# Designed miniproteins, single chains, continued (4): the designs that were tried, part 48

Each design is a single chain, and the fold is of that chain. pLDDT is the mean over its residues in the fold that is shown.

## One batch from the design tools (miniprotein)

Design m13648
Fold by ESMFold2-Fast:
Structure m13648 (fold): chain A 80 residues (1-80)
Amino acid sequence: DLAEKAAKAVRDELLRAGLDEEEAEEIAEKVKRLLEQGDYQGALDYVRSETRTLMSKRRPSLSGIVAERVVEAMKEVLKK
């Protein structure tokens, strides 16, 4: 299932960026739900905004880079 694969890609990238397992899993679960509902754009927007918000509070200089990498990983799964 593309939604499950996309959610896994999001979770893996967030963990690499230094978010804890709980935060990464929560974001991934919401992404999966949005994709299962057919809200592709909502899922992309949610991942971008939430990742940027969390990273800006912890590592402001990395917020844009991390958000872009997470969105890119998700898009790569959804292209297939």
Scores: mean pLDDT 82

Design m13649
Fold by ESMFold2-Fast:
Structure m13649 (fold): chain A 72 residues (1-72)
Amino acid sequence: LPELTEEQRNELRKLMKEAVSKLTPEQQIELAKEINGLNLLEAARKLVEFMKKHNIGLDEAEKIEQKLKEIE
């Protein structure tokens, strides 16, 4: 796995937190089940897929997706 800096991890977590806040409580529970056991990068990718699937928080999903491309 590529080694992320603490700054990159914190920025990703911040974006993910903002994105999750756009989800309904039911969607947050479903997402939590899907990301259980995943690392930060895998969880971020899964969150983007989940948001696109449910057509919610697309602006937040795009920001996360762009950040993942910068890290790769």
Scores: mean pLDDT 79

Design m13650
Fold by ESMFold2-Fast:
Structure m13650 (fold): chain A 70 residues (1-70)
Amino acid sequence: GEEILREIARKAGLSVEQVRRARAALISMEVSGTSLREVARTLGLSPGTLKRMIRRVKEAAKELGVDPLY
């Protein structure tokens, strides 16, 4: 829930809102097959910025022993 989002944000060095946006991007890519570039454009981010945010969220989730899409 919300507590896990806050812990991921702390470990990733991101805001909770940035974690939510990165997770929404991951869901779009995993469920809908949307490309990283297309999701980044929709969010108004560079592909490099979104890729970095997603990587940090995945690393933080791994450290917590949770699925990044929980």
Scores: mean pLDDT 81

Design m13651
Fold by ESMFold2-Fast:
Structure m13651 (fold): chain A 58 residues (1-58)
Amino acid sequence: MSEEELRKRAEGAAKAIVGLYPEVPYEEALKAALEAVRENPEGSGAEILQRARDILGL
């Protein structure tokens, strides 16, 4: 997966997280989402979102 694709997927997950949890800063959500994507680049959007939430303690 390209760096552009990883970033796009991470941004999507980060936006979903801040939409559901407005108290979470976007930069923290993006950091967690990027980590989730790097751990599982082939993961579904749902898997990435769930892992990012786990990283954030949500």
Scores: mean pLDDT 80

Design m13652
Fold by ESMFold2-Fast:
Structure m13652 (fold): chain A 65 residues (1-65)
Amino acid sequence: SREQAIKETATNLLAVALGMLGEVREEGGTLVVRHKGAGPEFENMLAGLKEAAAEVGRKVEFVEE
């Protein structure tokens, strides 16, 4: 269905975006992403990615490397 296709596309785009930031690990159902970015613009991007993940039923935590 269109709704399933949109969710699958969003999930795939999220996975690509998280992988571009750094190492992604799954811990207890949470995707933990290690990154080297800093600053307000970067933090705003991380907040947006957490919201996008929640919309597709995923929990994400970001850890500064």
Scores: mean pLDDT 79

Design m13653
Fold by ESMFold2-Fast:
Structure m13653 (fold): chain A 95 residues (1-95)
Amino acid sequence: MERKEELKKRLRELTRGLKAYSESEEEFKEIEEKEKEGLELIETDEEEAEKRLEEWEEELERKVKRMSERLREAVERGLERREEELRREAELAEE
């Protein structure tokens, strides 16, 4: 693959990921702006485009980790509460 095609593929994967984890319309528009900026950089300066893609990929990874951690904590708290309820019910049934 030509370097430009590979960079465009990376940009598509990156923006797809960012859009999938978008929480608002404003955030979605920011991702579209990044996509446009990335495409312009790929056409004008492939080396700078690659550096920017690496930075945005790190940003996406940090965002995904933060959201995954928060969701995991919320789910774990919910499961702990549910397990406590079930154990209490079982203890009341087993006199």
Scores: mean pLDDT 75

Design m13654
Fold by ESMFold2-Fast:
Structure m13654 (fold): chain A 59 residues (1-59)
Amino acid sequence: SRIGRLKKELERLDKEEEKYKELYDKGKISKADYQKLMQQLVNRKTALKLMIIGEELDR
């Protein structure tokens, strides 16, 4: 289902978030780059959550 596919994409973004945290913790990326990447992830996750709600409210 489309909802299932969107939920799988959320799981993928959660793993991507963990990778960015690890890169920051290891000093591989700057704080500014980390904040930018995390903000992009938050925006993408929010959009996916809204899409899931929209699909569940399909009228």
Scores: mean pLDDT 82

Design m13655
Fold by ESMFold2-Fast:
Structure m13655 (fold): chain A 93 residues (1-93)
Amino acid sequence: AAARGQELIAQGQALIDQAMADVRAAAKEGPEAAEEALARGKDLIDQGLSLMMAGGHLLSPERAAEVIRQAQERADAALAEMTAITDATKAAA
């Protein structure tokens, strides 16, 4: 159970990291590419958050709440940063 929970958390984290990497790479190509990557990235963040929350529920009750809170904070932080990168790319164009 704990090992499977950690696997799901790792998978969810990888999706969030991929969304961030995709937006950063697209921003180098221009504002339109960054906007398209942000739209796709939102779906990846939603999937990643769902996996991390599912993984959290497989851990002990004491750890589950903290993992879910950290997953939510990470998803929110990633979305905010991706949005800021996209906005900065538009401002530079």
Scores: mean pLDDT 84

Design m13656
Fold by ESMFold2-Fast:
Structure m13656 (fold): chain A 64 residues (1-64)
Amino acid sequence: SMSEIEELLEEIEREAVRLVVLGRYDEAIAFLQKKLEEYKGKNEILEKSLEKMIASLERLRAEN
């Protein structure tokens, strides 16, 4: 369901943000890439959301 996907995305985002707050951008990106590999081809909304998060963190890493 959409609600379950939204909850999962929020949990993934919280874990990525924890790593970012610690300045561990490479680990946050690697974490999201592993999640993308797990869900690739299984759910398009989750896949596209994860790709967007990765792109955002790559930009943040480049600026920092």
Scores: mean pLDDT 85

Design m13657
Fold by ESMFold2-Fast:
Structure m13657 (fold): chain A 81 residues (1-81)
Amino acid sequence: SLQDLLDELEAEVKRAREEKWSREEVLEMLRRFIERARQEGDEELALYLEIAIHEAEKYKLSSEELLKAVENLVRTRRAEA
């Protein structure tokens, strides 16, 4: 479900921060979630994650900046009814 996918994404973001993942490791994690979101039919989450990756590459976002952006995305998606 979308809730399960958001819970897993939130857990991976927390793990990435605790383990101090590189930007490249965070980007790889996000690409896996894009594939899962598409597989589960959540095209909107997949699109938002693709935009986050595109912005991270274009603006050279740090690992911490990218993790914060993803946390904000998860919060926003949970708030949308």
Scores: mean pLDDT 84

Design m13658
Fold by ESMFold2-Fast:
Structure m13658 (fold): chain A 84 residues (1-84)
Amino acid sequence: SLDDILNQLAEFFRKLADYYKESHPELAEQLYKLADLLENNASLDEIEEQIKKIAELIKEYFPEGAEEFEKALDETLKLLKSLR
C-alpha cells in the first residue's frame, strides 16, 4: 500500500540521518524532517521543498557525489507523484 511505501522510505531516510548525525548534523536534521513528512503523508509541495533543502546541503558537503544523491531524491519524488 501507499502507507507501507511511505513508512519504508521514512525508515530509510531516518537511518541515513542517523549515519550523518555526528559528521553532518544539519544534513541529518533535514533528513529527519523529510522522514517525518513522509510518515505523516504530507503534501507533495512540502516534500519537494524539503528535498530541495537536502539537495543544497549535499551539494555543499559532497560536491563530487551531489549528482548521484540529487538523482536519488528526484527518483523518490517521481515515485511519490506516481502513487497519488
Scores: mean pLDDT 81

Design m13659
Fold by ESMFold2-Fast:
Structure m13659 (fold): chain A 94 residues (1-94)
Amino acid sequence: LEEEIKKLLEEIEKLVEEIIAQEKNPKIKATLQDFIDAMKKAFENKDYENLKAILETMIWYLTSRFKDNPKAQELVKKLKELIKLLEELIKKLK
């Protein structure tokens, strides 16, 4: 479960970096980078509740801003998958 979460986090980071590379707006690039940094920090601190909240915020941002972007749609699917794995991990830690 933890290894699956780690692998999915790496895939998510790579997809966000690909979206950043295609984006021309520096403010949007900074927001996406902040999401990567926040996600990595929450995972490193084992703050899985905060990590889940960050992922939910990312989904809202991506669906609002990148509705027609295929990479963003793929990223949203992976974020939703990661949230399910985090909910399983949180239940095991209670």
Scores: mean pLDDT 83

Design m13660
Fold by ESMFold2-Fast:
Structure m13660 (fold): chain A 99 residues (1-99)
Amino acid sequence: DYALSLYLLGMLYISKGDFEKAEKYLNEAIELTDDEDFIKNVKGALARLYEKKGEYDKAIELYEETGKDDPVALRRIGELYRKKGEFEKADEYFKKAEA
């Protein structure tokens, strides 16, 4: 319950652009639970946070960790490599997302 509340606050602060509060609440949510599915969702929110901060390498690492077989995560990784100018890597991940 408290972990869920922190996750929701973290997502709210991402939408508001308060990245310091978002990161704090999302990290606290992970520390309060052993629920692997919930932790995966929180790490997805952290990946979006790092993407919005322009920390593309951290975002890619989290998407690879949580969404290796998820077409949505694979497409997001492709878009992040494109933003980095790594077009060959972007194409690789877009192809994985279509498989």
Scores: mean pLDDT 84

Design m13661
Fold by ESMFold2-Fast:
Structure m13661 (fold): chain A 76 residues (1-76)
Amino acid sequence: SEEIQKIVELIKESIERQIERLSKFLPKEEVEKIRKEMERELKRLEDALFAGDQDAAQAALDRLGAILKEAMEKAA
């Protein structure tokens, strides 16, 4: 329980740092959209980790990675 909460918090902090970096290169509306999409997948990851569902956790991580990759490509 505490370990999962700590892992989720570290991932959330990492996401927030990436969003801050992207805000220098993308319009505010686009950054807000990306933030909301990443928050949805982070919630799915948290739920999957608490349920012990490794496949669902991996799928959520893959979606987080895909969202970030698309955002970085738009910022380039």
Scores: mean pLDDT 84

Design m13662
Fold by ESMFold2-Fast:
Structure m13662 (fold): chain A 86 residues (1-86)
Amino acid sequence: MVEKLKKYIEQLMNETKKKVEELVKQGKLEEALKVIDEAIQQLQALKDALERQLPRFPELAELIELVDKYIEELQQLKKEVEEKIK
């Protein structure tokens, strides 16, 4: 279960980065920001759900750390896209 969730989280990140890259290439910077914001929101919701289950499944702590890392990476990507809107 944990490995399957980890794979889905990694897939979401890869798909988000690819979509953002394509939108940036097309000059659709505001749409790229919306994609990033939606991905951050989805990851934050997943983190909340994982934290709710943590007392029953302590092994989920590593997934919470992974989600936090990816949220931080997406926030950094958002700043880079915003910089291009000048």
Scores: mean pLDDT 83

Design m13663
Fold by ESMFold2-Fast:
Structure m13663 (fold): chain A 89 residues (1-89)
Amino acid sequence: DMRKRVLQLFREAVSALMKNDDDAAIAKVNALTREAERAIRNNDIDTAELALSYLESLGWTAKKMNKDAVKATVDASIKRLKELLEEAK
């Protein structure tokens, strides 16, 4: 289930941030982005939008924690997914 996978990746990204493991957090953000791209390719827009909402939550958390590299990775992922979702219309 793609929705369960997206939620699991979000939880793993949050865990990595809380453990101050920025490299692991970035890896999970990138994995979450790949699952969102897969959802868009499968015309599962609801799962892609769910992943986008999780990325926005991660970006807010990264900003609050002053995790600039994680925040930059999240912002790039959000921009990419919004562009792909617009192209899928």
Scores: mean pLDDT 87

Design m13664
Fold by ESMFold2-Fast:
Structure m13664 (fold): chain A 77 residues (1-77)
Amino acid sequence: MVTEEDIEIVKEYLISKGFSEEEAEVIARLLATAVNLEEEGKIELAKTIEDSLEKGGISRELIKEAKELMKKSTEEK
């Protein structure tokens, strides 16, 4: 399960890529929800969140990198 610490790591990554703190917070929390949904086997719901972020102007590559970072953080727990 994604924790607040995992969200903070992804938020800092997004800020480093030029997002505001407010945008990074929202994006990181949406990605956390998507990762948790995938772990529950709710793949289509997770994809809907990711598709929404992509339509909002977040590149597929950034979504992929941020999601991978979040998964790696959770795997250590």
Scores: mean pLDDT 80

Design m13665
Fold by ESMFold2-Fast:
Structure m13665 (fold): chain A 91 residues (1-91)
Amino acid sequence: MAALREAALEELERIREEVERLRREAEERGVLTPELEELVEELLELIEQMEEELRRNPNAPGREIALMLAEATSRLLLLRLQVEDLLRQAE
């Protein structure tokens, strides 16, 4: 499962970069609420914990890796939707 682990680490880094981009966009547009900031911090902490787990466990089962990616991706989608909603309300 080494190839899946490497792909997962790359995907988690991509998700992290997107979360940071969404945070900057919300901040620049003046819609970074305390609630949104909390969601950003929680997702970044989750990604960091997942990356640490994958680095410490080179033989992590594919099912566990898939569940980590599914959770991170789902939380990113919800964050994107919330930022888009706030941006629309600010216009």
Scores: mean pLDDT 83

Design m13666
Fold by ESMFold2-Fast:
Structure m13666 (fold): chain A 96 residues (1-96)
Amino acid sequence: SSAEARRALLKEKVTAALERVIALVDRDREAALAVVRELYEELLREREKISGKEPSPEEREEIRRKMEREAEAVVERVATRARSVEELYALERAEG
């Protein structure tokens, strides 16, 4: 179905974006944030196409503020997890 094809495409886009965020988060936080913001903007455009309804200027501003907060939260979660994984690998190398 078209819905299944759309879900698969979104899954690939999310996976690619997360891999880029992981690669960038410790070196270029702004680039990592930009990747997440671009992903959210693409997801919003797809939702607008499906619903056929354009958000009002006030709704667009609310969505933008929510996306910025969520993007920062995602980058912080990825950074925290990446550091934990690096610590685990460092411990394994130190013991063997």
Scores: mean pLDDT 71

Design m13667
Fold by ESMFold2-Fast:
Structure m13667 (fold): chain A 93 residues (1-93)
Amino acid sequence: MGVVIEAEEGADLEAIREAVRKVKPGDTVVFGTMGSDAALAIAEEAKKLGVKLEIIGGGPSQRDAMRAELDAKRAELEAKGPVTFVRVPVVKP
């Protein structure tokens, strides 16, 4: 099964880790983020769970390119089976 997770800039790291913990071993996870801390946190949790992880990231100036790659990966995963999409928002004002 495919899972696409997008973390908004400034999203809470524990909320990101919680989203990854809902993925089953053997699932493919595609993670989009513009923060290096978020990318490191999800990579550590994915390694602990034994899931296959692909990270698509960039700086703020690469936001449109990152979204285009996420959309392409989502379409690729949907061609292989059902895909779950999870967005991790910023909860603090």
Scores: mean pLDDT 69

Design m13668
Fold by ESMFold2-Fast:
Structure m13668 (fold): chain A 68 residues (1-68)
Amino acid sequence: ATILIVVPAKDADEVEKLLTEEFGGTILQRFQDGDKVHILAEIPDDKVDQFVKTVKEKFPEAEIIVGK
Protein backbone atom coordinates (compact mmCIF):
# COMPACT_ATOMS: atom_id res chain seq x y z
CA ALA A 1 0.00 0.00 0.00
CA THR A 2 1.11 3.57 -0.68
CA ILE A 3 1.00 5.94 2.29
CA LEU A 4 1.65 9.64 2.84
CA ILE A 5 2.93 10.64 6.28
CA VAL A 6 3.13 14.29 7.41
CA VAL A 7 5.16 14.82 10.60
CA PRO A 8 7.04 17.62 12.37
CA ALA A 9 10.60 17.83 11.00
CA LYS A 10 11.99 16.76 14.41
CA ASP A 11 10.15 13.40 14.14
CA ALA A 12 10.78 12.69 10.44
CA ASP A 13 13.96 10.61 10.84
CA GLU A 14 12.41 8.42 13.57
CA VAL A 15 9.25 7.81 11.52
CA GLU A 16 11.32 6.95 8.42
CA LYS A 17 13.47 4.54 10.46
CA LEU A 18 10.39 2.90 11.99
CA LEU A 19 8.81 2.49 8.54
CA THR A 20 11.90 0.97 6.89
CA GLU A 21 13.40 -1.07 9.77
CA GLU A 22 10.31 -2.30 11.66
CA PHE A 23 7.59 -2.41 8.96
CA GLY A 24 9.58 -3.25 5.81
CA GLY A 25 8.54 -0.07 4.02
CA THR A 26 10.31 1.73 1.18
CA ILE A 27 10.64 5.52 0.97
CA LEU A 28 9.43 6.76 -2.43
CA GLN A 29 9.72 10.52 -1.80
CA ARG A 30 10.60 12.85 1.09
CA PHE A 31 10.31 16.63 1.12
CA GLN A 32 10.16 19.39 3.73
CA ASP A 33 7.44 22.06 3.76
CA GLY A 34 8.16 24.57 6.51
CA ASP A 35 8.35 22.81 9.89
CA LYS A 36 6.81 19.60 8.50
CA VAL A 37 8.18 16.71 6.44
CA HIS A 38 6.08 14.80 3.90
CA ILE A 39 7.09 11.17 3.44
CA LEU A 40 5.57 9.17 0.59
CA ALA A 41 6.23 5.46 1.10
CA GLU A 42 5.24 1.94 0.06
CA ILE A 43 4.41 -0.48 2.91
CA PRO A 44 3.22 -4.14 2.91
CA ASP A 45 -0.60 -4.20 3.01
CA ASP A 46 -0.67 -6.50 6.06
CA LYS A 47 1.40 -4.00 8.11
CA VAL A 48 -0.55 -0.78 7.37
CA ASP A 49 -2.94 -0.92 10.37
CA GLN A 50 -0.17 -1.69 12.89
CA PHE A 51 2.06 1.05 11.45
CA VAL A 52 -0.73 3.68 11.63
CA LYS A 53 -1.50 2.71 15.25
CA THR A 54 2.19 2.80 16.26
CA VAL A 55 2.84 6.19 14.62
CA LYS A 56 -0.28 7.75 16.19
CA GLU A 57 0.75 6.48 19.64
CA LYS A 58 4.40 7.65 19.40
CA PHE A 59 3.88 10.78 17.25
CA PRO A 60 0.44 12.29 18.09
CA GLU A 61 0.98 15.22 15.66
CA ALA A 62 1.51 12.88 12.70
CA GLU A 63 -1.02 12.77 9.85
CA ILE A 64 -1.30 9.60 7.76
CA ILE A 65 -3.15 9.19 4.48
CA VAL A 66 -3.47 5.61 3.22
CA GLY A 67 -3.76 4.97 -0.51
CA LYS A 68 -3.96 1.75 -2.48
Scores: mean pLDDT 82

Design m13669
Fold by ESMFold2-Fast:
Structure m13669 (fold): chain A 76 residues (1-76)
Amino acid sequence: SMAEEQALVEEARALIAEKEAEIAALTDPAQIEALVNEFVAEMTAILKKLKDEESKEEVARLTLRFIGAASRRLAA
C-alpha cells in the first residue's frame, strides 16, 4: 500500500538524519567508512522492500547523496 511505502521512505529519511548526526561527530576515517558501510546495508534493506518506482528513486537518490558527502569528507 502507499501507506506502507510512505512509512519505508520516512524510515529511510530518519536513518539518514541519524547517520548524518553520527558522522558529524567522527574524525577517524576508519569509523566514517564503517558507518557508511552500515548505512549502505540498512538502506539496501529498505530499497528491497519498496515496490513503488518513485519511492525507490527517492530513497536511492538520498542514499547516493549521503555516500557522496561522506566520500568528499574522506577525500579532504
Scores: mean pLDDT 84

Design m13670
Fold by ESMFold2-Fast:
Structure m13670 (fold): chain A 80 residues (1-80)
Amino acid sequence: SSAVQAAIQQLQELRSQLENGVELSVAELQARLSELMRLLDEAGASPELKSLVRQTYSRILARDREGALQLIDQALSQLQ
């Protein structure tokens, strides 16, 4: 579905930005999380997957980049 593909693209972009050391503001992270959660709802994503994505953003806010990258890879494996 288009919603699944959009969610995958957003997670891949986030992964790339984190790997390249791009600093994202709290406002940017909140906006991206809101849109990603909307896409996941349209895609019929499980509560577990939605929780995983919320945890990813919490790790980014906590400056745990490695933990965030691991959770992104897990979320992508569930969407692909």
Scores: mean pLDDT 87

Design m13671
Fold by ESMFold2-Fast:
Structure m13671 (fold): chain A 70 residues (1-70)
Amino acid sequence: SARELLERNLGRLLEAARQATPEERARAEALARDFMAAAKTGSPETQLYAAGGVEFLAERLQAAVAQRRA
């Protein structure tokens, strides 16, 4: 479901944020709150778009962390 996908993607984002800088973490948390708010009040279509947006952010943050470790 859209909700399960959103929850999974939020988990990935929070895991990446744990390894990120404090600034990256704060931005990720703020944006995650915005996506959650939209998903809570939005249609199922909005929930799917929110899930996709969170996935994109998680991937970008993971890439930034990986480059910093390399």
Scores: mean pLDDT 78

Design m13672
Fold by ESMFold2-Fast:
Structure m13672 (fold): chain A 99 residues (1-99)
Amino acid sequence: ELEAMKIVLKELEEKGLTPEAALEAQFLAAVKINSKSEEEYQARLAAELPAKKATYAANLAAYKAEVGGEEFERFLEEARKKIEEEVEELKKKIKELEE
């Protein structure tokens, strides 16, 4: 659980506060929790991550096409704000678990 939270925090800090980065971070954390070893984790990422990234990008593109650019920009700003709040909450939880 602690390692999974650290993966989410690292991905969001390194890749930025986008919906795609948040979805990827959640997927990485889920695979880490369900993997018994580092080798299994890396093998699952190699097999599954490219398809997941393509799905996330396609879903966001479809949503933008449906709602238009103005509403999509509002969605991105709201998503960024929520992700910022999640990052701060993750930092607090990681500190509590390490103390």
Scores: mean pLDDT 78

Design m13673
Fold by ESMFold2-Fast:
Structure m13673 (fold): chain A 91 residues (1-91)
Amino acid sequence: MEEEKIKELTEKGAEEMEKAGIELTPGLKEALKLAAKALVAKEQGKIEEAAELFVKAVELAVKELVEQGKISEEEGKEIIAKAREVAKAFV
């Protein structure tokens, strides 16, 4: 079931972020959920949808990290640009 896979992937992502010493905000939890949805879409062959969800997940995670002062706006823009290039490679 899609919802079960999304929950499992989101929970695993959350555990890895906590192990890395990152506090989970509601926005970071939503970014993890979008990333999980992207992985499920990719497994289903919905590559364009997976690419779009992946970029949205990265954009949201970057925004949250910039707002928390963990990374700079300039670093965030570079990460988003690289995520978009990675997404293009899958489509």
Scores: mean pLDDT 78

Design m13674
Fold by ESMFold2-Fast:
Structure m13674 (fold): chain A 81 residues (1-81)
Amino acid sequence: NIERMLEDIRKLMEKKKLPKEVVDELLRYAREKLSVSNPEEQERLYNQVVQTIDEIARQLEQTRSEEERQRLIERVLEEIR
């Protein structure tokens, strides 16, 4: 169920305190990709998105200034687009 996968992804991003703009863009990306995927592809995609969320959260925790944090967010958004 794609809607359940998307809800799980949203909750994970909120738990990890990702910025709203990243949450919105990753959910859009995941919805588009999951909607055209078969069940095996959906499972792989879900796992890839979870790993990406974990990596973004780790990188955000490593930022030392608000300026560095904003640069990282901009880079992440460009990579998803």
Scores: mean pLDDT 84

Design m13675
Fold by ESMFold2-Fast:
Structure m13675 (fold): chain A 85 residues (1-85)
Amino acid sequence: SAALIEAARTLVELARRYDETDPQAAMGYVDAFEDLLKHALARGDREVARELIELGRQLAEESTNPELRERILAIVDEGEKALAA
């Protein structure tokens, strides 16, 4: 779903924006992103799930917060394992 990808992109952009100024809000956006990824995986929407995983990897690369980087990398790693199964 294009709407699901757009929602995920918005959450990633907000997490990146608030990463340094409001880390708690940024982490909340990452948690919401995880829910979208889990939804795509549960639907069997492999293409949407792959795009969300790439968005998560981009956030990890651009984030200066090691705690947020670790959290998003854990989310995308679990997503990749689900896609491989």
Scores: mean pLDDT 86

Design m13676
Fold by ESMFold2-Fast:
Structure m13676 (fold): chain A 59 residues (1-59)
Amino acid sequence: MIEEMNKKALELLKSTPDPDPEKVAKVIGRSLARIGIAISLELGLMSEEEAEEGLKLIE
């Protein structure tokens, strides 16, 4: 199963021979921000309304 995920990741990497590092950084940043909002919502550090606003700002 991990082997299939590794193959998929390698195939994705091969389909982008010259990935723009700025574009990659943006995708990673957006994903991390989304995870942070989800964790904060689950921990009760922010409301559902605040989480929705945060997600809109990331987009």
Scores: mean pLDDT 70

Design m13677
Fold by ESMFold2-Fast:
Structure m13677 (fold): chain A 76 residues (1-76)
Amino acid sequence: SELAKKLIELAKESTDPREQEVIRALALAIQQGRKVNLPALAESLGLTPEEVRAIVDRAAEKLGLPKGTLEKYLEE
């Protein structure tokens, strides 16, 4: 998946390990045709679900995608 590859490269540019893990989890889910379990990922990283969504929205913005484009890969 082209999108998953771009997300992996974007994760390498982040200095926050938790942001890197969110973006990598999203990329892996897209590559495997799955959704990310938002509450479970947030809990594992010590983040709120809202903070995970904010990271995902910033990733979309950095890739030139419309807001909410990547949120469809999140499962609540």
Scores: mean pLDDT 85

Design m13678
Fold by ESMFold2-Fast:
Structure m13678 (fold): chain A 68 residues (1-68)
Amino acid sequence: MIEWVSDNPLAREILETIAKGHREGLSEEEIVARVREVLAAAGVPAPPDAELRELVREVRAWLDEKEA
């Protein structure tokens, strides 16, 4: 479980972005693009695409697990 998310405002915004995209039925690539926009707005250098895709997959799997 991603414990650090609740006390980090940027991490929380990223999680909310992924959750909204997941509920809207956006593709993995569309969600990754939105996460990149969040990072850019915060002035944070984005990790490699592979890491962002993995993060999106992990968060989406976690959301699906919570609803099962």
Scores: mean pLDDT 75

Design m13679
Fold by ESMFold2-Fast:
Structure m13679 (fold): chain A 100 residues (1-100)
Amino acid sequence: MVEEVAKEFLERVEEELKKLVKLLKEEGLNEEIGKKVTEETEKKAEELDVSTPEGFMELLKYFMEVLIKVLKEKNASKEAIELAEKILEAAKELLEKIKK
């Protein structure tokens, strides 16, 4: 179910996510990125059935794609971009496992 898929995703990316959040705070980007990524993700959520594991993972994938785009636009460190790309790869891998 959605909760189980969310747990598996977090277990796969816990260290990468922790490092990324720390870097974004250190670079002073966390607030600007958070606002822009949230607005774009909320729009996408209206198009998806996020009550399903597939829809939830598609939203997470979109969230990470928007995050990477904003990180590149804000000239975030290569390390932050690489961490976000690794998290996106994990989201894509989980989505492939649950697609039917």
Scores: mean pLDDT 80

Design m13680
Fold by ESMFold2-Fast:
Structure m13680 (fold): chain A 101 residues (1-101)
Amino acid sequence: DRSFEAAARRLREDAERLGVTEVGEEVIERARKQGEKRPQVMAEAAAAFHHILEAAEGTPEEAEKKFKEAEEHAKRMTELSGEEGEEARKLILEVAKKVLE
């Protein structure tokens, strides 16, 4: 999937900037296991990571809004792929906790 690999590349770039490259790769590998829904799960994961990066690098006033946007994208991963999406969501929220708190 060209769309999957494009989203994975964006997530890797954002994970490198956040200092969490290993967690980024784990999220990508969990998304790869989602069958036909994997490009949608990967897109939601990439969007969540990007909003975490925006929160970490932006103003304090924007951080809360960007964190909520990341949480909404992570929630959609659970909606798309159940338990596997929930495990990927937990990894993304651990990154948010580490870099925003």
Scores: mean pLDDT 81

Design m13681
Fold by ESMFold2-Fast:
Structure m13681 (fold): chain A 81 residues (1-81)
Amino acid sequence: MSIIEELKKLLEELKELLEKKLNDPSASPQQKAHYQELIENVDSLEKKIEELVKSGKYEEAEKLAKAATETLRLVKQNVEA
């Protein structure tokens, strides 16, 4: 699996987790606002990677994907299930 495919999978998993947390009735309004902001950040990153791939800038996309994957794994751990 390419690093870009790995990132896409992680972004999808993280969005599913965050949407689940948003729909949790025990979550505070402050927590829900934080989860919504994280979803928006995830979507922005996904679009940026897609733009680089569409432009044929695969090396730049892979470099960004590698850095982002590391950061997003930490975010996923911090959101807690």
Scores: mean pLDDT 80

Design m13682
Fold by ESMFold2-Fast:
Structure m13682 (fold): chain A 87 residues (1-87)
Amino acid sequence: SMKEELEKLIKELEEVYEKEWEKLSEEERELLERTVELYLEQKAMSAEDAPKIAARAREAVEEVEALAPGVGMKIVLYKILKVEEEK
């Protein structure tokens, strides 16, 4: 089921977060948290404003991939999915 697949994904991403978060620089952590905030802001916005926030989120994602390849986006996705799970 989608629920079981989502729970498995969250667990796999949580393992990456627990292993890698403390190894990241302050600048990398701030970038990841900003990317999460931009995504959540985009989801809360009206359809007319969403494209502007989406552009900012895209730029943040590109910066995350440049600074923390293979780890940064997994941590961002983990934080987003945890917020959505708590709804």
Scores: mean pLDDT 71

